# Ledger of designs, part 55: designed miniproteins, single chains

Each design is a single chain, and the fold is of that chain. pLDDT is the mean over its residues in the fold that is shown.

## One batch from the design tools (miniprotein)

Design m1891
Fold by ESMFold2-Fast:
Structure m1891 (fold): chain A 94 residues (1-94)
Amino acid sequence: APLPVSELPAEVQETVVRAAVAVFGDPNAPAVLSVRELAELAGVPRARLSRALRTAAEAGVIRLERRGRTTYASASDLLNFMVDVALAKRREEL
């Protein structure tokens, strides 16, 4: 089974969720985005996003596809990651 998203470093969770939120907020976002396009859309440094996405992929919680020299992520995988993180971080202080 994939590693639970809660077991990932907080910075990885926050970086990938920020990317997912950017995709969700753009109705014209393509179904598959390069790491560069995703970093530009999310307003995060490409190197930071690349490292976070690689860590999440190594944990089995997202899939990355390499086409030549370009790495791609699925918008649906990013949105599912965001939902899983939100469910793990219940608001217990209400």
Scores: mean pLDDT 81

Design m1892
Fold by ESMFold2-Fast:
Structure m1892 (fold): chain A 87 residues (1-87)
Amino acid sequence: MSPEARAALLAVAEASMTIIRFAVLKATGSLTEEELRRLIRELEAQRARLRALLARTTDPQAQAELEAEIAALEAAIEEARRLLEEL
């Protein structure tokens, strides 16, 4: 695996951990307006980072995993924004 592909896959793993944290906080009822706003900023920052990596990555496996994770981040951002609108 190239160093660039490895960096991309590590970034995907980090983004997945943020999505898991969102799911746990949602399940435990720990989501306040402040936490949702902070989480949306974190998810948007990770989405921007993955998009930048995707633009620079030529490894097909890393590209596919980045595209899938970007889609997952976009879904998580939309869900977090929906929950914020309900508060």
Scores: mean pLDDT 85

Design m1893
Fold by ESMFold2-Fast:
Structure m1893 (fold): chain A 85 residues (1-85)
Amino acid sequence: MNVWESLSEEQKEQLVNIVLKRVNNRHSRSLVEAVLKYALDNVDRDGKPTLTDEEVETLARGLPVLLDAPPFSEEDIEEIRKILS
């Protein structure tokens, strides 16, 4: 089961909103959703729906690079971890 597809609509909305805060209006909401789905599906190495803390950290550090955006704050990374837990 894909991690993105296992998330509630509320969790998806929260993740998209965190990323949109960092992209400085350069990317559409639909592009952000597509990149999040791609990144989450590629971090899950064993097909399990639950991400480890290390996988969440890797995702949060990688997303700004994929989107040409400033890095997330530690507060944003912690919020992402809470959403995915």
Scores: mean pLDDT 71

Design m1894
Fold by ESMFold2-Fast:
Structure m1894 (fold): chain A 61 residues (1-61)
Amino acid sequence: SGEKGVEEARRMGEAGDRAGALAAAMGASHSQGPEEGFRAAKAGGLDEEEARRAARSGARL
């Protein structure tokens, strides 16, 4: 679910694992759509432009 993706990205971001946060956000975007991917990316600490790119890229996987 989208909430799980958000929680995973948040934990990775808090740990300083930017690559993990990005991967979780892209996975959420692929599974639940770009809006959920964007929320996950923001929860992981990505800025708005990076979050939009992650959401679009993940949705296309």
Scores: mean pLDDT 81

Design m1895
Fold by ESMFold2-Fast:
Structure m1895 (fold): chain A 100 residues (1-100)
Amino acid sequence: SQAQQAIQLGQEALRLGEEALRKGMEALKKATGELLPKAIGVVIAGIGAIVGGELAIRLGKEALETGNQSLAQKALQIAQDALRAARETLRAAEELLGEI
């Protein structure tokens, strides 16, 4: 179901977002000059991916419990967007750590 898919993708977004935030924080502690704004951006984006993943899980569970198909579709869209953001942010964090 879309609700179950939203929960699974939200959990993956949360996992990758947490890894991105951890790596972003490592980059932030070492970053100077022009790398500092990039490191700040990665940390903020990582937090956003975590929040998005948690929201998708919450709404997905509610949709599953209530049978609300509209809520399931919204949860899935949030999960897909959060997962995309988490993947992009993790890549950016890894690139920054390679530059430091």
Scores: mean pLDDT 91

Design m1896
Fold by ESMFold2-Fast:
Formats: sequence, structure tokens, C-alpha cells
Structure m1896 (fold): chain A 68 residues (1-68)
Amino acid sequence: MLDTIAAISQIAAKAVQELRKLEEKDKEVAKKAIEELGQASLQAIAKGESPADMEAKAQEIVDKAKKA
């Protein structure tokens, strides 16, 4: 359980780093994506989702923000 929370936290932290690079170009898009990522991380932990599922969701959020 702790290992799963740690893995999800690391995946979220990595995605936040990528989204923070977008803050220099578009603060609104970056802010919205970071909020969405935060909610997804909390839901994944609450539901006991796998780190792999969280990684897929984080990548989707990052890719969507990059395309905007």
C-alpha cells in the first residue's frame, strides 16, 4: 500500500515538472492541467488503482495540455 502511494506520488511529481515547463507559455493551461492531475492522483489512491493506470492518466493530461 505505501509502495503504491509512493509510486503514484512519483508519477504525479514527474507530470507536474513537465506541466510547470508549460507555465512559461500558458499559465492557465498549466494550472488547469495540474489541478486535473491532482484530482486524478487522489482518486487513484482512494480507489486503489495501479501505478500503471495512474501513469497512463498522467501522460494523457500532460499530452492534452501540450496540444492546447
Scores: mean pLDDT 78

Design m1897
Fold by ESMFold2-Fast:
Structure m1897 (fold): chain A 64 residues (1-64)
Amino acid sequence: GEEYGRKGIELAKAGDGEKALLLGTVAGTKGEYVLGGRAIGLGYKALGDDDRAARALAFAATFE
């Protein structure tokens, strides 16, 4: 799970929000909620969906 979350965050920072969402979702299904949620949040931000980005990042923060 952790590898998918980290790769998702990397792709989101590179501007690939769609792949970041996919990898963040896979990380979440494997129990990696912090990295998965961050990948999803940054992925939505890269796609311009700030409301969903904020929600996903807040959710990830609850597991820190």
Scores: mean pLDDT 80

Design m1898
Fold by ESMFold2-Fast:
Structure m1898 (fold): chain A 76 residues (1-76)
Amino acid sequence: MLEEEIERAVAAGDVERATRLALEYARREGIELTPELEEEIRKRVEGAAFAARILATEADPERQRALLAAFRAELA
């Protein structure tokens, strides 16, 4: 499934591939892609890749929570 390929690309840190797949998924669902929506999708993919890297590389749950909280604060 396309969703599984997006998750795999995100986990691999391949933001360009994950963004292309996410845009294709949106087109398949009949979502009209504006430049603003494409940029929003790209930013969400970058955020998901960052979160996936933290979860994969940081073994300390307290440090994982602190890093994810700092990331969320930066996006607000």
Scores: mean pLDDT 73

Design m1899
Fold by ESMFold2-Fast:
Structure m1899 (fold): chain A 57 residues (1-57)
Amino acid sequence: REKEIKELLEKEIELSMRMIGLAVELTYNPSPEVEKELERLAEESQRIAKKREELLA
């Protein structure tokens, strides 16, 4: 369980960093492709957060 939680946290950190990078990119160079990518990463982040919540319950 602890190992699984650590792995999920690492993935969340990676996703957060990527999302921040894309958000900055979107600010300077707005693009529908970047917007869609951000939405997909946000969905994935939510799934990981839900999985972590289940492990902590």
Scores: mean pLDDT 79

Design m1900
Fold by ESMFold2-Fast:
Structure m1900 (fold): chain A 96 residues (1-96)
Amino acid sequence: EQAYRDKVEREFGFIKAAAAEILKEKKKDEPAEKQLEIAKEASKIVEEKKKKALETKKIEEQKEETIEELSKLLEVEKEEIEKKIEEIEKLYEEEE
């Protein structure tokens, strides 16, 4: 039970962090109010999909849906989000 919750929190945490970094890189020229609006929407997507993953126990399906929604919101390819998630995961493994 706890192990599954910890896995969901960790994996969706990486997705949220990846979205925040992409927002800083790709939307840096947007007004601060628009950046905040996009950040709030990204956080909402992650939290809703995280809740569904906990309820359904289908973490991979909900992660894929989250990446697709964030891809549309941030106007980047899914591959770019996936690459950023992998970079963050590797940094976290080094923070042992």
Scores: mean pLDDT 81

Design m1901
Fold by ESMFold2-Fast:
Structure m1901 (fold): chain A 100 residues (1-100)
Amino acid sequence: SNMDQTYQTMTSHYGPTTTTNMMNTMSFDDMMTMNNNMDMDDSNDSMSDSMNSGNNSDTMNTLNSPNTTDYNNYYSDFDSNSSNNDSSDDDNNSSSSFDS
């Protein structure tokens, strides 16, 4: 399944704990977008990111922090590449409401 494949890719990038929390909190569609981006990335970028995600303690510390903005930093870093944040609050900023 796409969700299982995304888990594997994100685990390699962010680490297993962060990936599990993201999959539980984030939409499936957003996870799939991240998975596609990683498939096209250069080996150099993957190596750098893998070193970062290897520090599971740092990732856990960020997730346990009361600052949600730190969590959004990981999410928005890839989403900014597509100019689509796919969040419920986007409708409040721009005329992207579909439920109208």
Scores: mean pLDDT 50

Design m1902
Fold by ESMFold2-Fast:
Structure m1902 (fold): chain A 64 residues (1-64)
Amino acid sequence: MKPLSNEQRGRILDFLDQNERATAAQMAEALNQPQSTVSRWLNRMVAEGALERIKGRRTYYSLK
């Protein structure tokens, strides 16, 4: 599985800065990466305190 680079971190943060929130599927389309890869990147950034995960009917990720 592809590691989370500083370049990809920047792209995720920029995307979420321009959007209220995003699903892993929306982020995967934006980054042109597999959803499974992006989901793990997003969950890593949540664990690092950079993002929050909002669980409901669909799981969203947003900036803290």
Scores: mean pLDDT 80

Design m1903
Fold by ESMFold2-Fast:
Structure m1903 (fold): chain A 80 residues (1-80)
Amino acid sequence: SEDDKVFIDIIEGAIKMAEYYLKQGKKDEALKVLTALLDFLEANNRITPEQLTELRQAIENKDYEKAIELMKSILEELKS
């Protein structure tokens, strides 16, 4: 659907941006991108309560690699 395409494009773009910032050692910028994406997914009801809890925990623990992996899993679900 058109909505799924929009969400896929946003999530893919945000993941790539966060990965780029982490590769450059820009952890604060990566955190801002990941937090904004989490808020976006929650506001649009595109995340389950379990996924939301796991993502929040990863972000709070500053486990940015785990947060990106979880967001990639959400992206795969949307592509299915």
Scores: mean pLDDT 83

Design m1904
Fold by ESMFold2-Fast:
Structure m1904 (fold): chain A 69 residues (1-69)
Amino acid sequence: MPSKEQAEEEARIEIAALRRLAEEGVLTERAREAVRRLEEALKSGDAEKIWEATIHASMVIIEGAVSRL
């Protein structure tokens, strides 16, 4: 299981990627929702919740990369 510090670092990376995706107009609603979920998880300070949110965010990022129109 990742440490709280590792989960928080991963979440920051995912947020940056999702913000870029939304800025480019790709899956904007899904990307914004994923950012919101990550921000709420970070606010909770719970490593498990943060890690779970990063897994979901990774799926949105992958979907955005595959569907670029």
Scores: mean pLDDT 79

Design m1905
Fold by ESMFold2-Fast:
Structure m1905 (fold): chain A 130 residues (1-130)
Amino acid sequence: MTQEQLEEMKEAIRELLADPEIRAALEAALERLREYVGDRLPDPLTLEELEERVNNAKTWEELLEEVARLLALITMYLILFPDDPRAPLVLAFAERLRELVRKAAPDPSVQAAFERRLNDLVLELSRAIG
């Protein structure tokens, strides 16, 4: 994997997060999740902390791990708060982010590993919440 491809993926994620409506919806969604589950979250990150981890990723593996973590938190928010007025916008962001992963990592083995890691993180969060 080239550094150029890594930086292109980071830039695409930054462009998605540059939409003020999407950013505000994600910040509010992650705050609501944190307030609801509190100390039961094993790694209760803010959107700013998640963005910083994405921007600081030095390898493709590190970048995909942080993307999977963000998607797992979003998935838990959507499961717990399906009737939240922000949920459709948060879902649209998650779908766009998944599409970026599919385009940037077209290797089926990498995609399968990413989906397994995402599912593992969702299950870990679900168990922690009860």
Scores: mean pLDDT 83

Design m1906
Fold by ESMFold2-Fast:
Structure m1906 (fold): chain A 59 residues (1-59)
Amino acid sequence: SMIEKKAKELKELVDNREYGKAFEFLSSLSEEEVKELQKELKDDPLAVSMLTLAGEPKP
């Protein structure tokens, strides 16, 4: 599915320590996509933390 591909992409960026690119990727996602990725990456605490931060309202 599309969400599985996005989950793999985010995990690859996190595993490669490309955090800047990971945040750029997260910034392109809708709220619904962020929630679905949190479910898919539940066992990856770093990815979940980044997804949580991306879901916060922008200042």
Scores: mean pLDDT 76

Design m1907
Fold by ESMFold2-Fast:
Structure m1907 (fold): chain A 85 residues (1-85)
Amino acid sequence: SEEEKEENRRRLEELIARMEEIEEGIQKMLEESKDTEVRNLAVSLLVRHKILKEMRAAGKVPSKSVLDQAEELLDKVEEILKKEE
């Protein structure tokens, strides 16, 4: 529906902004973390961020499922960054 597309477009912009805000933290996780799982989460988030930006540039709106998966991954990375403080 148009309402779902509008909501998903808003979520897309919000997720991209949140990922950009923690970009330095993600790079630090890749460079300093001794935990392979933590580094893998950082890499996965960077890949998702690239896909979302490419979709935005193409004028495409991701499905709820794609946004939910990206948000879950972002939440996990944000929690790890908060614990490292």
Scores: mean pLDDT 85

Design m1908
Fold by ESMFold2-Fast:
Structure m1908 (fold): chain A 81 residues (1-81)
Amino acid sequence: SLEQAEAALRRVMNLVLQWAHRNNESQERIDEYLKALADIWAEYVRTGDVEAFRARVLAFVREHAPEILEAVERALDEAAA
């Protein structure tokens, strides 16, 4: 549902922000990450494709922050319950 996907995105954004803060990432880099996640969300709102949403979030995390991949997978699974 939209509510479950929104909850999942909020958890993922929080994990990404915590990771970026721990690694002393620049505000410019943080803004880039948040924009990428916002673009993924906008696509989900247009399509309703939950599988594509999940796949795009995981692909983003795998590329940019692989150390939090397991936590992101758990957050997505918990929000879907």
Scores: mean pLDDT 83

Design m1909
Fold by ESMFold2-Fast:
Parts: C-alpha cells; sequence; structure tokens
Structure m1909 (fold): chain A 111 residues (1-111)
C-alpha cells in the first residue's frame, strides 16, 4: 500500500508538470488515480481525476475520460450516488465530440 501511494504521488506530480491538453499529463493523472485506488484511497483517486478533468477542460475527450474513470472508482468504492453524478458529467463533457458514443456506452455499462 505505501509503495502504491508513493507511486501515485510521483505520477500526480508528473501529470501536474506537463502542460494542459497534454496526452502525457492525462495519462499520468489516470495512472496516479489507479495507484491510489489500488491502495484503497478512493477519495484521493477521485480527487486526482477531478483535477485532471478541470485542468484538461479545453479538451472535452480528456475531460470525459477523467470523469469516467472517477465514476468507475466511485462505484468500486460503493459510492453509487457520486458515481452517477460523475457519469452524467462525463456524458455531458463528451457531448458533440467523436468520443460521445463510446462514453455513453461505457456509462451505460456502469449503471
Amino acid sequence: AKELIEAGEELFKKAQAEPAGSELSLTNYLFSAARYAEAGDYEKAVEVLREAAERHADNPEYKARALLMAARIAKAAGDTERARELLAEAVEAAAGTPAEAAIREAAAALE
């Protein structure tokens, strides 16, 4: 668990060091959240992904992907209401983009 949290922290810092709109930044946020979730720190995992969604807000596909992962983690943590809210935000973020159909399909599979 300690090693997973330390890995999550380093990936989070790397994500923050990359510019907004960077695919590498998003990838590091997603990996950071995965490490925190594996450690059982679901709150920190969702927090990392909310920051990713906010920082990459000018890229709707990146915002939607971050919010979708946050919803999956919230559901795994048993927070069904938060998961539903995050799914709705992910679908809204993807609206009118090439990612819309894929995000809607993934959201439906989580409900």
Scores: mean pLDDT 86

Design m1910
Fold by ESMFold2-Fast:
Structure m1910 (fold): chain A 62 residues (1-62)
Amino acid sequence: KEIEEEAKKIAEEIKKQLDVSRLSRDNLETTATLLALRRGYSLEKAQEIGKIATDILLEEEA
């Protein structure tokens, strides 16, 4: 899925720029959603990307 690939990219950018361990799930979702919106995705798609990116970030931290 295109959404999954974009979520992976956004997760990698967040991981490099922010300390993921210091952010809540809600903060990660909001940050990822905002990044997706800035890349030209609709609000609905951006929220989907944000959710997937957050799951990727939290799974990799575990």
Scores: mean pLDDT 77

Design m1911
Fold by ESMFold2-Fast:
Structure m1911 (fold): chain A 119 residues (1-119)
Amino acid sequence: DTEEVNKLLDIVKKALEAFDEVVRPVLEQIRANPDLSPEEMLDLLVKAAEEAVKKIIELFKKNGITNKRLQRSVLRYFKNLLLREFREIAREKGLSDEQIDELVERFNKRLDEIIDKEL
């Protein structure tokens, strides 16, 4: 049904807007501050991700989207965007591939815990 497809697309657009409103300012803050440690960057991004996930799940609930598989797929898309951005920032700060992989795995685990808690 075209109406159901259009409703889903509108909800995904609102989820993207919520993600950008919460996450983008934090990413800009991190890029603008060369003195942030990797741990401080991780803490800022975890806090932003938690807020964004809560807002996106609330949007799903308000719009009658109860399919947990669909919700998880949308949230995993945003998770992968954050993980990629974090890898780029960590590389720019001169971290080794081993250090980057360790931090990204830690961040990935924290994001999965947040998603599982809120779903």
Scores: mean pLDDT 82

Design m1912
Fold by ESMFold2-Fast:
Structure m1912 (fold): chain A 98 residues (1-98)
Amino acid sequence: SEEKEALRKAAQSSTAVAIIGIGGAVQAEILVKQGKYKEGAEEAERSKRLAQELAEETIKELSKYKVAKEGIEMVRRTLERSTKILDEVLEKARKKAA
C-alpha cells in the first residue's frame, strides 16, 4: 500500500538523519575535547547541512503519497532533534574558539 511504502521510506530516512545528528555531534565533541574548536564547529555545521538536505529530499519524495502525513511528521521531528544536538555542540565549539 502507499501508506506502508511511505512509512517505510520515512523510517529509513529518519534513522539516517538520527545517525548523522548523533554521530556528527559525537565527532564534533571529540574535536572540541582535543582543542580543535574550529574543526569541531565545521563538523557540526557539515552534519547539520547533511541532515537537513536528507530530510528535505525525503519530505519532497513523501509528498508523492496521499497518506504520507505521519511519515513527514516523523522525518521533521527527527530533524528537529538532530539539529538541537548539533546546535548545542556548535555553540560550545564557537564559544571556546572566541
Scores: mean pLDDT 87

Design m1913
Fold by ESMFold2-Fast:
Structure m1913 (fold): chain A 102 residues (1-102)
Amino acid sequence: SHLEEARRAFEAGRYEEALRHLARWLEEKGAKEAALEVEILLGLAYIAESLGMELLKERLLYEAAEVVLEAARELGDEELEELAERLREHFKRRVEELEKEE
């Protein structure tokens, strides 16, 4: 399942790949608007990375993780919620770390 693929990506340190799998899982669960929002945020994060805008990239990924978390709670998907909380915390730490160096 996309949720299992997301967990494997997370455990391997591939956090953006984990978010892509979660967007697909949300679409399969009928959370189509949340899935689309995550895909848009991931696309914007890719553009930010291409422009060397690392802090903006991590902020966009943090927002994507928050969208997944909110959708997980609305769906009552506890496994998705736990993984989304871990992703959100990872990107939050990245944002805080980069803000200290800016």
Scores: mean pLDDT 89

Design m1914
Fold by ESMFold2-Fast:
Structure m1914 (fold): chain A 63 residues (1-63)
Amino acid sequence: GLLDELLKMRLTGLLGLGEAIKLSKELGAKGTVTVISTDEVQITLEKDGKVTKITKTREELLK
């Protein structure tokens, strides 16, 4: 149902946020997260005027 999809989307966003925080600290970059579906996030890393975008699935983030 709708509630189940919203909970999955929330989990996906939280996992993506954790990964973005990790990568931003490791690379010294500004990290932002956009939830693009119930199963996917886009992580945007900005460093020294360079923008890198990484798409990860919830399955990839759980491994």
Scores: mean pLDDT 84

Design m1915
Fold by ESMFold2-Fast:
Structure m1915 (fold): chain A 88 residues (1-88)
Amino acid sequence: SETQQAAEQIEQLARQAGAAARAGDVEELRRYAEQLVELAEKSTASLAGYAASQLRRLAEEAQGDPEAVRVLEEAARRTERIREELLS
């Protein structure tokens, strides 16, 4: 289904963002986080919520890297705003 494909894309981007964060590659992390936000803008509210939850989980896992946490928390906040707009 279209929903299944979108969820799989969110999971793949989240895995790539997590790998970039673990490698200390903040530029790659920003790229994948931005792709997650962009995907949320073109998604349903439920899928945007799922993307936001993945970004928050990655921020928790990145504790100890203040720049990575900041990037991920900002992306999560942007994605939550998108979810709220999609519900309007």
Scores: mean pLDDT 88

Design m1916
Fold by ESMFold2-Fast:
Structure m1916 (fold): chain A 107 residues (1-107)
Amino acid sequence: MRELAMEFLRAGARFDREAEKHPLPKEVAELVQEMIAAMANGDYETAKRLAEEAKRKVEEDESVPEELKEAGLEFMTKASRLFTAMSGLPVEEARAILEKAAEEFEA
């Protein structure tokens, strides 16, 4: 679990850096925002669905630069895997794993 959370955070950081250089299509940006909100609320099933939808939109949008597309697809793939694993855990345990991984990522 901790390794999946660390991979998610690393992929997210890469995606954020690429998105600063190349703005996301509005539809994709909105899906990512909804995904983060669902994750914050412990709704990992909704977060997973939104991650998979965002991945599909990024994959299909030919206007997205290759570097942003690669970073986005990796982030959404890592997010989907993390949310699948989190759905099997008590909410408090899932929250503790994410919080600890965030501390280690920023160290």
Scores: mean pLDDT 81

Design m1917
Fold by ESMFold2-Fast:
Structure m1917 (fold): chain A 101 residues (1-101)
Amino acid sequence: MELKVEVKTSGSSRIGGASVRGESEEATVLASVVLLAGNGDTANGSAGAFALGFDKEGKLVGAGVRATISGSGNTATLTIELEPRVEGAGVGVGSATLTIG
């Protein structure tokens, strides 16, 4: 899955966000990720990830998200992988790559 996000810069920091939805016959997963990229010639930053899983009946269950960040020069790349942590539900594993320049 490919996600493109418009990045807005303020001062010397870069901020990007991505949301992703994964569906299976058993569950729906919603995930949001926020990336903060720092200053300088090499992008550095932190990524925060949040995921919600819902079963087929709409009951809230757990879902995992893995976010990785890399950077070089003025570009930060965030890769998002969704991992199911839903008890008894088959949730599709989704991935998304987000490039922040």
Scores: mean pLDDT 51

Design m1918
Fold by ESMFold2-Fast:
Structure m1918 (fold): chain A 71 residues (1-71)
Amino acid sequence: SDEEAIKLAKEKVSKAKTKKELADALKEGGKLSTNEGLSGLLIGSGERVEKAPEENFEQIKKSTLEGLESM
């Protein structure tokens, strides 16, 4: 369900210590969703995180959690 996908993404994103773990958390959330829009949004966000500089990790993590919280 969408709630389970968002909950999983929030939990794993909160525990992420690296850019790769953050990206993987978002992609796993997207794979769990049966909603194509939510799945695409989460997977796409993970792909964007992978391309971002590592020095921006803390800011990206904060923005990602805020985005998930607003869903």
Scores: mean pLDDT 78

Design m1919
Fold by ESMFold2-Fast:
Parts: C-alpha cells; structure tokens; sequence
Structure m1919 (fold): chain A 73 residues (1-73)
C-alpha cells in the first residue's frame, strides 16, 4: 500500500503542472477505470480477496493516470 500511495502522490504532483482541463481528463480516466472495477469487487464476499482486488484496481487506475499524464505532457 505504501508504494501505491507514494506513486499516487507523485502522479498527482505531475498532474498539477497541467492546465485545469487536462487535469480533469486525467481524473476522469483514472476514475472511470476505478469505477469499472467496482461491480467485480462488490461481488467478492471474502474481505481479504476484496482488499486484494481493490489494490489491483488501484494499481490499474494509477497506470491509466500515468499514461494520460504522459500523453498530455
């Protein structure tokens, strides 16, 4: 988790250097990626399996965020 938080903070700092419209595009792409994972996560009844799925979804959202920032830079 700590490495995901550090990566998120780094990507947020990079996104803040972009124009406001581009910042919204980054947020939209990351948010849509995270939301798409929710139905599958909500179907998991085991708390440990759900936590693992949530962490994997977070990693995917950060990957999308990084790719979008790179496109807009």
Amino acid sequence: MDELLAREEELIARARTLPPADQMEVLRAATETARAALPAIEAITDPEERERAELEAARRALDVMEEKIAELE
Scores: mean pLDDT 80

Design m1920
Fold by ESMFold2-Fast:
Structure m1920 (fold): chain A 82 residues (1-82)
Amino acid sequence: MRYRLTVTVTALETGAERTLEFVADSEEELEEAVRAALRAAVELAEETGAKTVRIEVEVEDEEGRVSRGAAVGTAEGLAALA
């Protein structure tokens, strides 16, 4: 199954943000995309000195179904998941 992911990462204390786009053709690639998004969140926090990051995800499947989600985490907690 093919997924298109748009991920927006925001450092909450600074307002700095990054948008990442991924295409995943397998569950393994989807897991890789999630880890890449977590790494980008940690990198943004480290670069900006932020303690908290918001991750917003839009996932579109091969049938055009769109799912959206958002989470807020600490840089430390996100690093443990990446």
Scores: mean pLDDT 80

Design m1921
Fold by ESMFold2-Fast:
Structure m1921 (fold): chain A 72 residues (1-72)
Amino acid sequence: ASPAERAAMGAVAAGAAGNEAGMRAGSDKLYELSGSREAAEQARLGGLYLGQGNAEKGNEYARKASELARAA
């Protein structure tokens, strides 16, 4: 995986664990590496929904974040 994809998945994993600071740091790093605010936003939403127990929405946003990070 690219550094941007790793940052996206790190943000999602942190959010899923309820680590808001880690989620923000990962999404900020994703934006830095990819130049895509959309990728960073999708990763943050993925982590947020997974942290709330909404696996369907969380996984959808996480997938979009990974795809956008890979395209950057």
Scores: mean pLDDT 85

Design m1922
Fold by ESMFold2-Fast:
Structure m1922 (fold): chain A 88 residues (1-88)
Amino acid sequence: PSDEEARAYGRRLGRAIGEAAAADPEAARAAVEDAIAADLELATDHPEAARLAAETLRRTLELGLAGDVEGAAETMAEGVVEVRRLLE
C-alpha cells in the first residue's frame, strides 16, 4: 500500500478511536490498552515500531478524550505512515 492509503486507513481508525473515546472514555481506554498488549509479536520483532504504535494509539486516545476527534484522526494517520516506514 502507498503512504496515501496508509494515511487514509489511519485517519479512519483515528477518527473511530476519537469518537469512541468521546462517547465512552473507560471502554475506549481499555480497548486501546488491549490492542497494545495484543501486539506482542510486533514488540518482539520490531520494538521501535511497536513503541511508536503504542505512543500513537495513546496520543490518539488522549485527543479523543479531550473531544478533538479530527486531531485524533490526523495523529493516527501520520503514526500509521511512520510505523509502516519502520517495518520496511
Scores: mean pLDDT 81

Design m1923
Fold by ESMFold2-Fast:
Structure m1923 (fold): chain A 75 residues (1-75)
Amino acid sequence: GDEISREYVRRVDEHLAPKEADVQALGQDAYNEVLALKDSAYASPRNAEKYAEAAIELADEAAAQYRAREAAAAS
């Protein structure tokens, strides 16, 4: 990828790092979708921002869903 794609992928990685375990724990499908969006950002410099934003949003939603599931299970 070009410099722009690398920068957006780096932003996804930095955003994902503190919540990656939660996303993985929610399920392989959710984690694979985040990685697919990240790969799309790398492969498509013209659309890197859109794919990176989608990856970040999905990671946030997946982490929140996992935390909600754990809270319900602990009750």
Scores: mean pLDDT 85

Design m1924
Fold by ESMFold2-Fast:
Structure m1924 (fold): chain A 85 residues (1-85)
Amino acid sequence: MDRVRELLAEAQEKLDKAKEAEKAGDYKTAAEYLREAIELVDELLELAEELAELAGVSPEEVREALEELKRKLEAKAKELEAKAA
C-alpha cells in the first residue's frame, strides 16, 4: 500500500513537472519527465494486484487502465519530442 502511494505521488510529480516545462516552452525537458512517469507506470503495473485491492477493482481492470495511460503518455512524449526538434 505505502509503495503504491509513493509511486502514485512520484508519477504525479513527474506529470506536474512535465506540464511546467511545456508551459516554459522546454519541450525536451517536458518529454523527459513524461518518460520518467512512464517508468513509474511500469512499476505500478508490477503492483497491479495491490493497486486493485486499494481501488476495489480487478487486477485486469488496473492493468488495462495503466496500459492505456502508458500509451497516452508515450504518444504525448513523442509529440513533445517532435516539437523540440
Scores: mean pLDDT 84

